# Designed miniproteins, single chains, continued (2), part 66

Each design is a single chain, and the fold is of that chain. pLDDT is the mean over its residues in the fold that is shown.

## One batch from the design tools (miniprotein)

Design m6426
Fold by ESMFold2-Fast:
Structure m6426 (fold): chain A 94 residues (1-94)
Amino acid sequence: MFLELENMTLAELEEVAARALAELATLDPEAVRADLEAMLKTSGIDPAAAPEEIRAALRALVDAKLEAADRLELRGAADLYVDFLVRLIEWLRA
């Protein structure tokens, strides 16, 4: 889903974010952590890395996807989503 950014509109990104937040309200933090770690591993990112390393890797991956799909207009929304994910990871590790 995150890796399909090249085919998403801003409205679709907002919908995905809203669903993720709604799911967080009902899910055990351990389940959320497991899902995030699986997503990072699937993307080739070390889920045990420092938050700034995860941020850099996610931004590089997203930028490459947006450039390949010619969807550079989504870069701003993608940056906000990456920041949200990194902050969520930091919160789950605390």
Scores: mean pLDDT 68

Design m6427
Fold by ESMFold2-Fast:
Structure m6427 (fold): chain A 79 residues (1-79)
Amino acid sequence: SKETKEKLEQALKNSDLATIVELMEENKDNVEFFEYLAKLLKERKDLGTLKILVEYAKDSDLDEKSKKILEETLEEMEK
């Protein structure tokens, strides 16, 4: 939703990892959320946050496709 996107953008600007993780859990079955998150992280060149979120995702019940989006985005940004 537009509200979810705005909340995510604000959390990324503030480096509010707790809110980002909460939004990931609330949207764990919504692959499009993770595509949007990955897009924002690429645009911000926020490699540090992405590494933390990839590590968090490994120990979570997130959809496998969502985990793969984050992992592939990290691989692309490390090139």
Scores: mean pLDDT 85

Design m6428
Fold by ESMFold2-Fast:
Structure m6428 (fold): chain A 66 residues (1-66)
Amino acid sequence: GEKDFLLGVQHLTEGVRAARAGDNETAIEHLRKSIEYLTKAKKQGYRPDEATALIETAERLIREIE
């Protein structure tokens, strides 16, 4: 639950930083990992609404930079 949520947030942050630096490949890798961890947190009932919003954000960012 909580560990998966925190890892998901960490990977989202790293993905955004990589995208801003122009490293689109690294950004996509981190954003995909963010979705994986946030999906685990959501399935375990840890902050499911927040996890859903962050998953949607990561998915949108992947679409914008791929």
Scores: mean pLDDT 88

Design m6429
Fold by ESMFold2-Fast:
Structure m6429 (fold): chain A 87 residues (1-87)
Amino acid sequence: SMAEAEALKEKGEELFAQGRYMEAALEYQKAIELDPENAEYWKNLGDALFKGGMYEEAVYAYEKALELDPNNEEIKKNLEKAKKAAE
């Protein structure tokens, strides 16, 4: 449900704030399974993967977020940063 997806996102945000980036990524992936068209969940997944050093995977997540929210400047900047790190 949408409520379940939001709860998973909030848990991911708490884990991210604690520096537990790969655990945060797992919770965001669960949220995406429930709501795959939510740009914020894909962006949060990209942020967690980037902080975890998973740069190619972060690029994929940010590209998905940008497909869903094409005018989001923060996602565009984070995507550029992830692409440079993946070189």
Scores: mean pLDDT 92

Design m6430
Fold by ESMFold2-Fast:
Structure m6430 (fold): chain A 67 residues (1-67)
Amino acid sequence: SEEEENEERRRQLGSEVLQAAVEALGLKGKAKVEEFSESVIKGTAEIDGKKYEAELNTVTGELILKE
């Protein structure tokens, strides 16, 4: 359905945005989205073999990484 197509597209976009935010910090890693909302993208990032919890505020662009 149109709703399912829109949802999948938003999840793909969220993964790309989270990945770009990690790269903007100069970090080489892979990001995976777990939760997507209008104001926050939550997921995980693996950087140099360590797993971090990632939280991106989509309004401010602030990225928080928790070990």
Scores: mean pLDDT 75

Design m6431
Fold by ESMFold2-Fast:
Structure m6431 (fold): chain A 89 residues (1-89)
Amino acid sequence: MSMEKKKKAEELYKKGVEYLNQGNYEKAIELFEQSIKLDPNNSQAWFYLGSAYLAQGNYEKAIKYYQKAIELDPNNKIAQRNLEMTKKL
């Protein structure tokens, strides 16, 4: 992967977090999906994609994307906690 693609993925992911914080979950999801398409190894982008789906009440997708975040970064304790909490809903 080129360094330019990774940089663009980081910009998209950061913009997605801004929309997530504003409660615009649909736009956040679009940006996280674009980021992941450019850099599929960014655990944080997968984590926030899961969090956006959780906020929409889509627990199945939230679980799926939290699992992917943990697969990429097993030390992501927040993703582990969110996964276990979401499974109990």
Scores: mean pLDDT 87

Design m6432
Fold by ESMFold2-Fast:
Structure m6432 (fold): chain A 82 residues (1-82)
Amino acid sequence: LSPSEFSAKAIGLILRAVADYESGNYDAAVRDLEGLKARVTHPAVQAALDELIATVRAKASPEELQAAIGRVLDALDAYLKA
């Protein structure tokens, strides 16, 4: 996958995970994010995904989920610019 193709698929998986989280399907959301993490080699993106997975597992507030998603998107943007 090119970086742009990877970014598009990553965003798609994050959106699926958010939909699963909003539906109360926390296990499905975690599986979607773990699937994305398995395809990532960049340490900053992996760390941000680990934080997002932990946020989902903790059934954190929507505000905490949005903050964790923002960190993943920031890490992906930095990866694409590298």
Scores: mean pLDDT 78

Design m6433
Fold by ESMFold2-Fast:
Parts: C-alpha cells; structure tokens; sequence
Structure m6433 (fold): chain A 57 residues (1-57)
C-alpha cells in the first residue's frame, strides 16, 4: 500500500523514519495500532512512522 506524509514526521528514536511533508512511502507492515513500518520512495530508507501522519493513496 502506498501512503503520503501529511506533515513533517520527526525522528525521535533510532527505529523511526524522518519524512518531509508530501513524501510518499510504501507500507511494509502494520506493526501495531499506532505505528507502521514503511519504506520511503524518495530515499529507500525504512523505519517506523506513526500512522496518524500518513494518508493512504
């Protein structure tokens, strides 16, 4: 599933991914009810992002 960051996403922990507003990602896994494991389509980097920052495409 593709998604887009609706706002800048901060990297607060080493397992998280920093995203710019408007950056598109591939959702790899829904880890829990709050966090998704994603891959940036821009950088190829992977990490956890709060799903509240992401809009499904």
Amino acid sequence: MLARATAPVPKLNEDELELRAGEEVEVLEEVDDKYWLVRSLTTGEEGLVPKSYLEPL
Scores: mean pLDDT 84

Design m6434
Fold by ESMFold2-Fast:
Structure m6434 (fold): chain A 60 residues (1-60)
Amino acid sequence: MEEAKKAAEEAVEAGRKKASADEGNELTAKFVEAANSLSEEEREEARKYATKLGDEVSES
């Protein structure tokens, strides 16, 4: 869970900094890998967390 949250935060932070697509793709892949290691409940929570962070960036 913690790794998935960290990866989601890093991906969103890269988006805010207008980082390269390569950086965004790497961070997104890292989040997916972390989420795949989680329980079903934790994976759903991590997905909701990432979606919430992404929505905040998209609305900005």
Scores: mean pLDDT 70

Design m6435
Fold by ESMFold2-Fast:
Structure m6435 (fold): chain A 91 residues (1-91)
Amino acid sequence: SMMEEELKKYEAEVKKLIEQAKKLIELMKKNKHPVPKELEDKVKQAEELFNKGMELYKSGKSLEEAKKYFDEAKKLAEETINEINKIGLGK
């Protein structure tokens, strides 16, 4: 139960990071800044990995595998946010 509660909080954190990365990309597009395709691809991959993790989490049989998918999705979302911040668009 403790691990399940921690994983539920972690899922919410990862989802928030993916949504933040998506919002930053949309902000770049609204401001007519070029969006590197690599950043769009990373966000798409993060969403796909997150959705796979959610399927495993909801099945209840593979919490460790669900966490690994959430870990990879988090990494891609954080890398996207960090790269956009380096470009100076996260004011």
Scores: mean pLDDT 83

Design m6436
Fold by ESMFold2-Fast:
Structure m6436 (fold): chain A 64 residues (1-64)
Amino acid sequence: MKKVKLIVHGDQTVTFYAKGYKLKEVKVEGGTATVLESRDNGPVKVEVKAPDAPAVLTLTFEEV
């Protein structure tokens, strides 16, 4: 299992390539997060909207 934590300022799309992993969980504080794409052992795209303050985005990945 891998966990990635990001501080996101404003509205941004975050892209990962989850080689050997799949997205298991998305948590966001201070904004909203929408999963646009999630492929096992492939690309993961998450749209974050944080217009007023930085958001904290936490992505949890599980091995496939």
Scores: mean pLDDT 81

Design m6437
Fold by ESMFold2-Fast:
Structure m6437 (fold): chain A 73 residues (1-73)
Amino acid sequence: MKEELKKEAEKSVELNKDNPVLAARAYTYLGDIYEELGEFKKAAESYEQAADIAPPEMREVLRKKAEELRKKA
């Protein structure tokens, strides 16, 4: 269930907070789940968090995704 996956993603962020790459991946996954649930504001916030800690190559894609989702909110 998507709600269960959201809890797993949130736990993954907490467990990997000291590893920026893994934390960015966890926030990206959380954003994907919020988008599927139609929670566009929370999805955008999750992608923005991922972008802030992600490697430069990944940041551009994540920020663009967050901007698109904010327009849907």
Scores: mean pLDDT 77

Design m6438
Fold by ESMFold2-Fast:
Structure m6438 (fold): chain A 98 residues (1-98)
Amino acid sequence: SEKVVKEVEKLLKEAEKADIDEAEKIIKKVYEILEKNPDIPDEIIDKLYEAAIKVIREKATKENIPAHKYTAEVLIATGRRLDLLAKNRKVKEEKRLK
């Protein structure tokens, strides 16, 4: 959906301008939107991942998070990206076969 893509792009731009706590809330909202709308371009999932990693990095610096916790948060974000891409691929394959 083009409307969903535009909404997500606007939210990701707002996350770039927001403070860390507000950016984290926006990123969570974008994940919820993409989980409900799996027919989204992979490029949007990649932008979400980049924004999530930025928030994780900034929060780790702000809160003096230990390296092992930082690594865990990065791995969680990477797993979520892969899950979204896998769901997206399944929807595209189902549409291609019909």
Scores: mean pLDDT 81

Design m6440
Fold by ESMFold2-Fast:
Structure m6440 (fold): chain A 66 residues (1-66)
Amino acid sequence: GLKKALEELKELIRKGATDNEVYDKGVELLKEVLGWSEDEAIDYINKFPGKNGAERVLNALEDLLG
């Protein structure tokens, strides 16, 4: 579920994953969990503020969790 997806992304960040790696993983997790297309996942993430893709992905998942 989304909560597990968020924890997986946080763990990647703790292990020193790059911004691009976190972003790409976020896209794949949204596709897996929600059944979204790649374009739908990217468009959703890109609606959220963040200084980099990793922050945008985290903010997108937090929004979906409520």
Scores: mean pLDDT 83

Design m6441
Fold by ESMFold2-Fast:
Structure m6441 (fold): chain A 55 residues (1-55)
Amino acid sequence: SLIEENEKAAELSRKAAEEHFKKGTPLDLTIGLLLEISAETNRWVAEELRRKEEE
């Protein structure tokens, strides 16, 4: 489902962000922040879809 897909995408983006933060270069830190934004966006979409399903 779209809910599950967005939840999985959020988790993968968080894990990828963590790996970039461990490297600690300015480029890696920037990529990590973008991945965190993507994770937050996917989590928000999943929550909105879940709320609509509960109607």
Scores: mean pLDDT 83

Design m6442
Fold by ESMFold2-Fast:
Structure m6442 (fold): chain A 82 residues (1-82)
Amino acid sequence: DPVAKAEEALAEAERLLEEARKALKEKKFEEAEELLKKAREKLDEARAALDEAEEVPKELVLRLIALELRLIGLEIELELAK
């Protein structure tokens, strides 16, 4: 089920982004960079799964967009902190 796959990938991305935020706050830049990389992979997986879905729930699209914006924000914070 592409929708279920997207939901799982989004949940994993959200967890990874929260871990990255904590690592960045603790100035663990290498750990934060690795976590953001993994979060990007999960968001790409979620997007691919939603592209395969015949009927896409709007709430999952909004969640994907929100998490993608959060990823970009954390990536900018990491680069500025270097």
Scores: mean pLDDT 87

Design m6443
Fold by ESMFold2-Fast:
Parts: C-alpha cells; structure tokens; sequence
Structure m6443 (fold): chain A 65 residues (1-65)
C-alpha cells in the first residue's frame, strides 16, 4: 500500500487544540490537504490527528510501504 507521509523537519508545539504537536524526525501520515499552508496529519508515534503546518514537514513526495 502507498501512504502519503512526511517527516517533521523540526520540533513543533501545537498552538491550538486542533493542531498536532511534533518532534523533529517524527513521521506524519498526510490524511488531507486543508488549505495552502496546512494538512490534516496523523502522528505514527502517538496516533493523534490534527492540523500540521506544511512548513514544518520535510519537502518530499509519497512514501510506499
């Protein structure tokens, strides 16, 4: 199966309850594009879902697993 995933390029602390906190190197599954600057992501480390700024994720494409 193919999963759209990205890796957190830096630590990010959620500023609202709708956002996902991330640590550098954490793998995030991209569930949906919300707007031009945010995705709905799921942390594979914690299993939590939330909004993630695209700027804190690595520049990359789809990951096949």
Amino acid sequence: PTVNAAIAAKDYEAKTPEELSLKKGEVVEVLANVDENHVLGKSLTTGKEGLVPKEVLTKGGSVKV
Scores: mean pLDDT 74

Design m6444
Fold by ESMFold2-Fast:
Structure m6444 (fold): chain A 64 residues (1-64)
Amino acid sequence: RSEEVARAIGHVLRGIGAELDGNYEEALKDFEEALKLVESQPDADPNLIERIKKRIEELKKKIA
């Protein structure tokens, strides 16, 4: 079952919403949670992992 993937997608959407509102620290937490959920899956899509990691890097630049 892909329940972890569904939860990860939920966190990605929440993170995008937080970023649009300028809440970069909240967005970072949501994307970090999504990354943990995706990486917990043995068949995780490497492209999805890389996209989430890139988003986390971009948010860290905005916070710094």
Scores: mean pLDDT 79

Design m6445
Fold by ESMFold2-Fast:
Structure m6445 (fold): chain A 79 residues (1-79)
Amino acid sequence: AKTIVVDPSVDLGELQDAIANSKPGDTIVIHSRPILPLLETAVKLAQGKGIKLILKTREEPSEEVLQFAEENGVEIEVL
């Protein structure tokens, strides 16, 4: 298992490549603003891969983002 850190704010392809190259038990740490479409994309790409998603953000997430993360097993860390 490994931890992969990505910043999709500069390139969404980095997130896509990180998830595509991940193996079961890996953790993907996403450094981004707490935007719902980004989390939806990450969850969809991670589906069935057995990986953990963590969002690290400097902005307080909306209730909608927090609810989506809880429902889809995404951990959120506010920095």
Scores: mean pLDDT 83

Design m6446
Fold by ESMFold2-Fast:
Structure m6446 (fold): chain A 77 residues (1-77)
Amino acid sequence: MTQEELEQLRAERKKLAEQAAEDNKRFAELMSEYTAQLAKEHPQLSDEELIALGGRRAMQEMLKREEDEKLAQELAE
């Protein structure tokens, strides 16, 4: 391996760690938002069910954002 390759790998590792921290923060915000939305849409659900579904919806939103970014990259001809 070249010295240049090692420097690039270290820079990428740092960038990935920063990205993961931002993703975790965004997930917490989405979880709070979706829990509130689910309480309005499904008032019959318990607080425990709302938190579980809110977290699941937040995860789906994060995955959807990643998929949409990939699709936009491929479809932007």
Scores: mean pLDDT 74

Design m6447
Fold by ESMFold2-Fast:
Structure m6447 (fold): chain A 68 residues (1-68)
Amino acid sequence: MIEKLRDEATLNYIKGEEAAKKKKYEEAIEHYEKALKNFEELAKLGSEGAKEAAKKVQEKIKELKEKI
């Protein structure tokens, strides 16, 4: 279900944000990668905003990998 995927993507994104604030970069990356997969699935299902969300999450992952 599209709504369930969106909720999971949002929850994983929030968990990533919280881990990043605590400087737990490996945990943050893991959560962002889960969110990215969910947003990519939403984009394949025709979600107009999901591609932009996926791009934003990819940038977050890139930034955090520079810190490890």
Scores: mean pLDDT 81

Design m6448
Fold by ESMFold2-Fast:
Structure m6448 (fold): chain A 85 residues (1-85)
Amino acid sequence: SDAEMDELLKEAQKIAQEIWELHREAMKAKDKEGVKLTAEAISKFSELQVKLMRAYRNKDVKTMKEIVEEMKKLLEELKRKLEEL
């Protein structure tokens, strides 16, 4: 449904905001390793965002859900790696 697709786009936007906030915090702290990890996550998220928008245009809700789950896993892995620094 359109509502389900809109909710998936909102989830992706929230994940993007959180990754970018972690990047800003790492830059502010002058954490060289954190800046590198968050920059790599931003790059990977960007690739997923392109795929998400293609699935959205095709009204492929199943593929959108799979991509948003990959985005969530990317964020959780990033948080784990940042805690290990």
Scores: mean pLDDT 90

Design m6449
Fold by ESMFold2-Fast:
Structure m6449 (fold): chain A 53 residues (1-53)
Amino acid sequence: SARQEEVLALMRQGLSQAEIGRRLGISPATVSRHERRLMEELGAADRAELVVK
């Protein structure tokens, strides 16, 4: 989804969950949910692996 693409782009820029939440106007819990879905979709084991995919 467009929101997941925005979250991934900001993660690749080095932003934390709190910073992404502030930038997009969503809670850190919502950011965490999007990151979890991205990890499952891209086969990443953790956040660090996700940002290099």
Scores: mean pLDDT 82

Design m6450
Fold by ESMFold2-Fast:
Structure m6450 (fold): chain A 117 residues (1-117)
Amino acid sequence: MVKITESGGGTFKEGSSVTLTGKVEGGTIQAVAWIAEAPGKAARGVASISGSGKKTSYGDEVKGRATISMDKANNTAILNLSNLKVEDTATYYRLATVLADKPIFAMGEGVEVTVVA
């Protein structure tokens, strides 16, 4: 069974930074993405990374502020988001494509990030 362990949520001051992490157990990461969902807004892409760590992409709202990386030895993806804005307030969900017996799609339960002025 694939297990996803997420951390890094909480309440943060505007202009500070947050680090979100997600570890996968029970398979090899093929790709990881973070999405953000805020009340009354459509879900938005934040960042993605390939399992090799070589291909990354970032959503327009976080370009220049976000860095996504992969710790392949520990099967863990790391998202750093700097210069936080009140508009970054959302529940952040980690999506992963994981190879176990066959490729599967998995989503974490999400972590809440609240940014206060």
Scores: mean pLDDT 81

Design m6451
Fold by ESMFold2-Fast:
Structure m6451 (fold): chain A 69 residues (1-69)
Amino acid sequence: SAEELLSEARKLIEEAKKYVDNGDIEKAQELLDRAERLITEAAIHGDIPGAQELGKELREVRKKLEEKK
């Protein structure tokens, strides 16, 4: 379900934040890419508002990651 997809994506984003903080760029990027796929799938399943909100958080974490490169 879209709920399960967004829940898993949220967990991946939270894990990615930890890797961004410790400078593990490759692992953080992998987790964010996985989260983005789940968010896209949730939108396809009809939870566009939920996907948009989590997508904003994903973009903020990606911006912080790019600043670490």
Scores: mean pLDDT 83

Design m6452
Fold by ESMFold2-Fast:
Structure m6452 (fold): chain A 57 residues (1-57)
Amino acid sequence: MDPREEAARIALEMELKEDPEVDVEEAVRRIAQQLDVPEEHYERLLRYAREVQERLR
């Protein structure tokens, strides 16, 4: 896995644990931009973020 994508996954998990109701599309975009994750990985990150959000219910 790309190290930036892995870092983004960790950041998304931490943010979702703090606020499970966060807009996952906005969170993915913000975190990916901060970590310079390529746009081609956004779809995978969005899927991961939604999976994490579902587990926190």
Scores: mean pLDDT 79

Design m6453
Fold by ESMFold2-Fast:
Structure m6453 (fold): chain A 80 residues (1-80)
Amino acid sequence: GARRAAELGREAALAAAKAGDVPGAGAALAAAGAAYLAEKYGLPAEEAAEAARGAAEAAEAGGAREGAELAREAAEAAAE
């Protein structure tokens, strides 16, 4: 669900930031925000799922492996 996706997106952002991947952290934070809005307003979480997939790709490119795993979990949660 979107609430779980928002929490996982925040965790992905923190993991990417700790790894020094600022672009990956920013992408994960944007995905968490999209999930939060979907939860708050009862909207479809398709944009949140797409944003979380983008965050996973950014984290993998930046070498933030834990951030990439958490962002993939956020995308899965948003798709529920």
Scores: mean pLDDT 84

Design m6454
Fold by ESMFold2-Fast:
Structure m6454 (fold): chain A 73 residues (1-73)
Amino acid sequence: EARELLERGRRLFEQGKYEEALELYERALEAAGGDLALRAEALRALGEVYEAMGKEEEARRYFGAAEALAARA
């Protein structure tokens, strides 16, 4: 379930477990289906993990994708 995967991913992210958080957030994005708000939240969460990892280019792309979907939701 998308919301639960986002919550579990957030806990892993807070623990510094970035790779595990990415996996759960990617699964949350898939589970969100047509829910644009949940998809935007998952994309934003992916961006936050990449930013914490120092992958600024990837983070920027995910944040941009999340913003575009959130504006449409």
Scores: mean pLDDT 85

Design m6455
Fold by ESMFold2-Fast:
Structure m6455 (fold): chain A 68 residues (1-68)
Amino acid sequence: SLLEEAKKLEELIKNNGSKEEIREAMKKLLEEANPETLEDSIEYIESLSEDELREAAKAAVDSVKAAL
């Protein structure tokens, strides 16, 4: 579920997970949220710096929590 993927991503951020772990968790979250745009989302995520990726991941987790 979208919430389960968001929780996984949040735990990776809290535990200072690697850029690769955060990227993979972010891809899973985007797949749950919008599978039809997954290819474009993957390209976007791969274009982000580590700092940009971490900030985008935090924003995505917060957005999922706010939507529930």
Scores: mean pLDDT 78

Design m6456
Fold by ESMFold2-Fast:
Structure m6456 (fold): chain A 96 residues (1-96)
Amino acid sequence: LKDEAIDYLRLGNIYYSLKKYEKAKEYYEKAIELAKEAKDNITLGLALLNLGKVYFELGKYEEAKEYYEKAIEAAKDNELIVKEAEEKLEEVKKKE
């Protein structure tokens, strides 16, 4: 489960870099499900953060904000993920 969560996170990242946001979303959603089952808060936080970035690129700023907040909550002990999610929340405020 943990290895599968990481693999789906990587697939999401590949599709995100290709700007194939619907496929990126599908793979990040799978990574979130598996990371929750594995209790892998780092992979969960990264998948939530990156799903927020997908919503931001799609212009869905309310959804982006919700996922960045979820990423902070999930990965609260990981300062790098929390800091990036907080920076992304500030970017959303500039688009409102």
Scores: mean pLDDT 87

Design m6457
Fold by ESMFold2-Fast:
Structure m6457 (fold): chain A 74 residues (1-74)
Amino acid sequence: AEEEILELLNEALRADRAGKPELALEYLERAVELAVKNNASEQIKNDLIAALRALKERYPELAERTEELIKKVE
């Protein structure tokens, strides 16, 4: 379960690096859903929050969606 979340996080980071913020957010949304469903560790939750904050800073137009996902993980 946590391995799947980490794979989605890695895909999100790859998409962000490729200049595809919408795709990165899609992977992060799926990762957050799995993290909540499986009661993921604080370490994984913190990694997801860090990725969401980085995406928000680069792409302010995604701020509302990234903030909703951060609140969901917290």
Scores: mean pLDDT 84

Design m6458
Fold by ESMFold2-Fast:
Structure m6458 (fold): chain A 62 residues (1-62)
Amino acid sequence: SEEEKKLAELAEELARTLAELLLASGKADSATVEKVDEYTFRLTARKGDEVKEITFSSPLGS
């Protein structure tokens, strides 16, 4: 549905926005967002040797 598509788009937008915030604030040296499935996105942020992963899922995921 259009609502499901919009929720997936919002999940991706949230992940990308957080990536930009982490880079802009200096809390990450690099950040990437990848699509795991239609409703799930993974943000991988790196600061030196430290790596953190954050998963964003819409309410319709799984």
Scores: mean pLDDT 78

Design m6459
Fold by ESMFold2-Fast:
Structure m6459 (fold): chain A 78 residues (1-78)
Amino acid sequence: SMEEKLKELEELANATEEDLGPLSPEQRKLVEELKKKAKEILKIKDEEEREKKIKEMEEEFEKKLKEIREEKAKKAAE
């Protein structure tokens, strides 16, 4: 639903380093870029355009989140 998509986007926009664990400078930059995109999408008033952008971002975010989690696990193994 749109409400669930908006909630996911808000969670992304408000995600903290604590939520993701300790981040490298590179991971931090990626998270900040994703948060910026999320905030921009949330400002779109056209529901169809916003929904389309949310879907595109979800795919990219899922990939980036997986990379961040894997890097976090790697760092924890040190």
Scores: mean pLDDT 70

Design m6460
Fold by ESMFold2-Fast:
Structure m6460 (fold): chain A 60 residues (1-60)
Amino acid sequence: DAKELVKRAGEAAKAGDYATAAELAKEGAQLAGFRSPHGDEPTAEGAQRAGTAAAIGAAS
């Protein structure tokens, strides 16, 4: 489940769909236990998404 989300995020990034990639990678990573899934995900999603999207873009 979580690994499938991360996999799809990688594919979305390769296709240039960074918004979807960032969202899927974020959710997949939290489900996999990279960070606490019930931490500040819903409240801080905007800030986290912006940071993750920038990281994915830079990693191109």
Scores: mean pLDDT 62

Design m6461
Fold by ESMFold2-Fast:
Structure m6461 (fold): chain A 76 residues (1-76)
Amino acid sequence: SSDDDRQRRIQSARQVSNDMIDTLRQFRRDHPDDRSTMDRRVDMIRSWMDHVTSRLGSDGQQIRDQVMSQIDQIRS
């Protein structure tokens, strides 16, 4: 059904987003002084979140809010 397809897309978007956050967290640990590469990685994640929100609407916005919160925590 279209609802099942939507749920699969949401699950896939969450999985990809979580993988991106885990990679960003690992990069921060391995390269704490490399702000330039960190900024580029964050920009790529932001671009991906723009795609997710355009595709999934309010569900995408919820994923974006969670991802942005995690980025802020990693960068603090």
Scores: mean pLDDT 87

Design m6462
Fold by ESMFold2-Fast:
Structure m6462 (fold): chain A 75 residues (1-75)
Amino acid sequence: SEAQLEADILYALALIIHAITKKAVEMGKETVEDLKRDIELLKRIAEQIAPLNPDLAAHIRGLAEEVEKLLKELE
């Protein structure tokens, strides 16, 4: 189903994002600052998508918040 495909894609993205976040912290402050800017961009994209697809927007926002949480835990 479309919902199952969406869920599978979002799960795979969460795993990739987790790995990238960990690597960014290991690479240092400049990479972390770049990642923080990308998180803010993702949140804005979620806001723009929300009127068209609120479920997808919520998932994108959730991924952005997960990266923020991981950065705080790894700082």
Scores: mean pLDDT 76

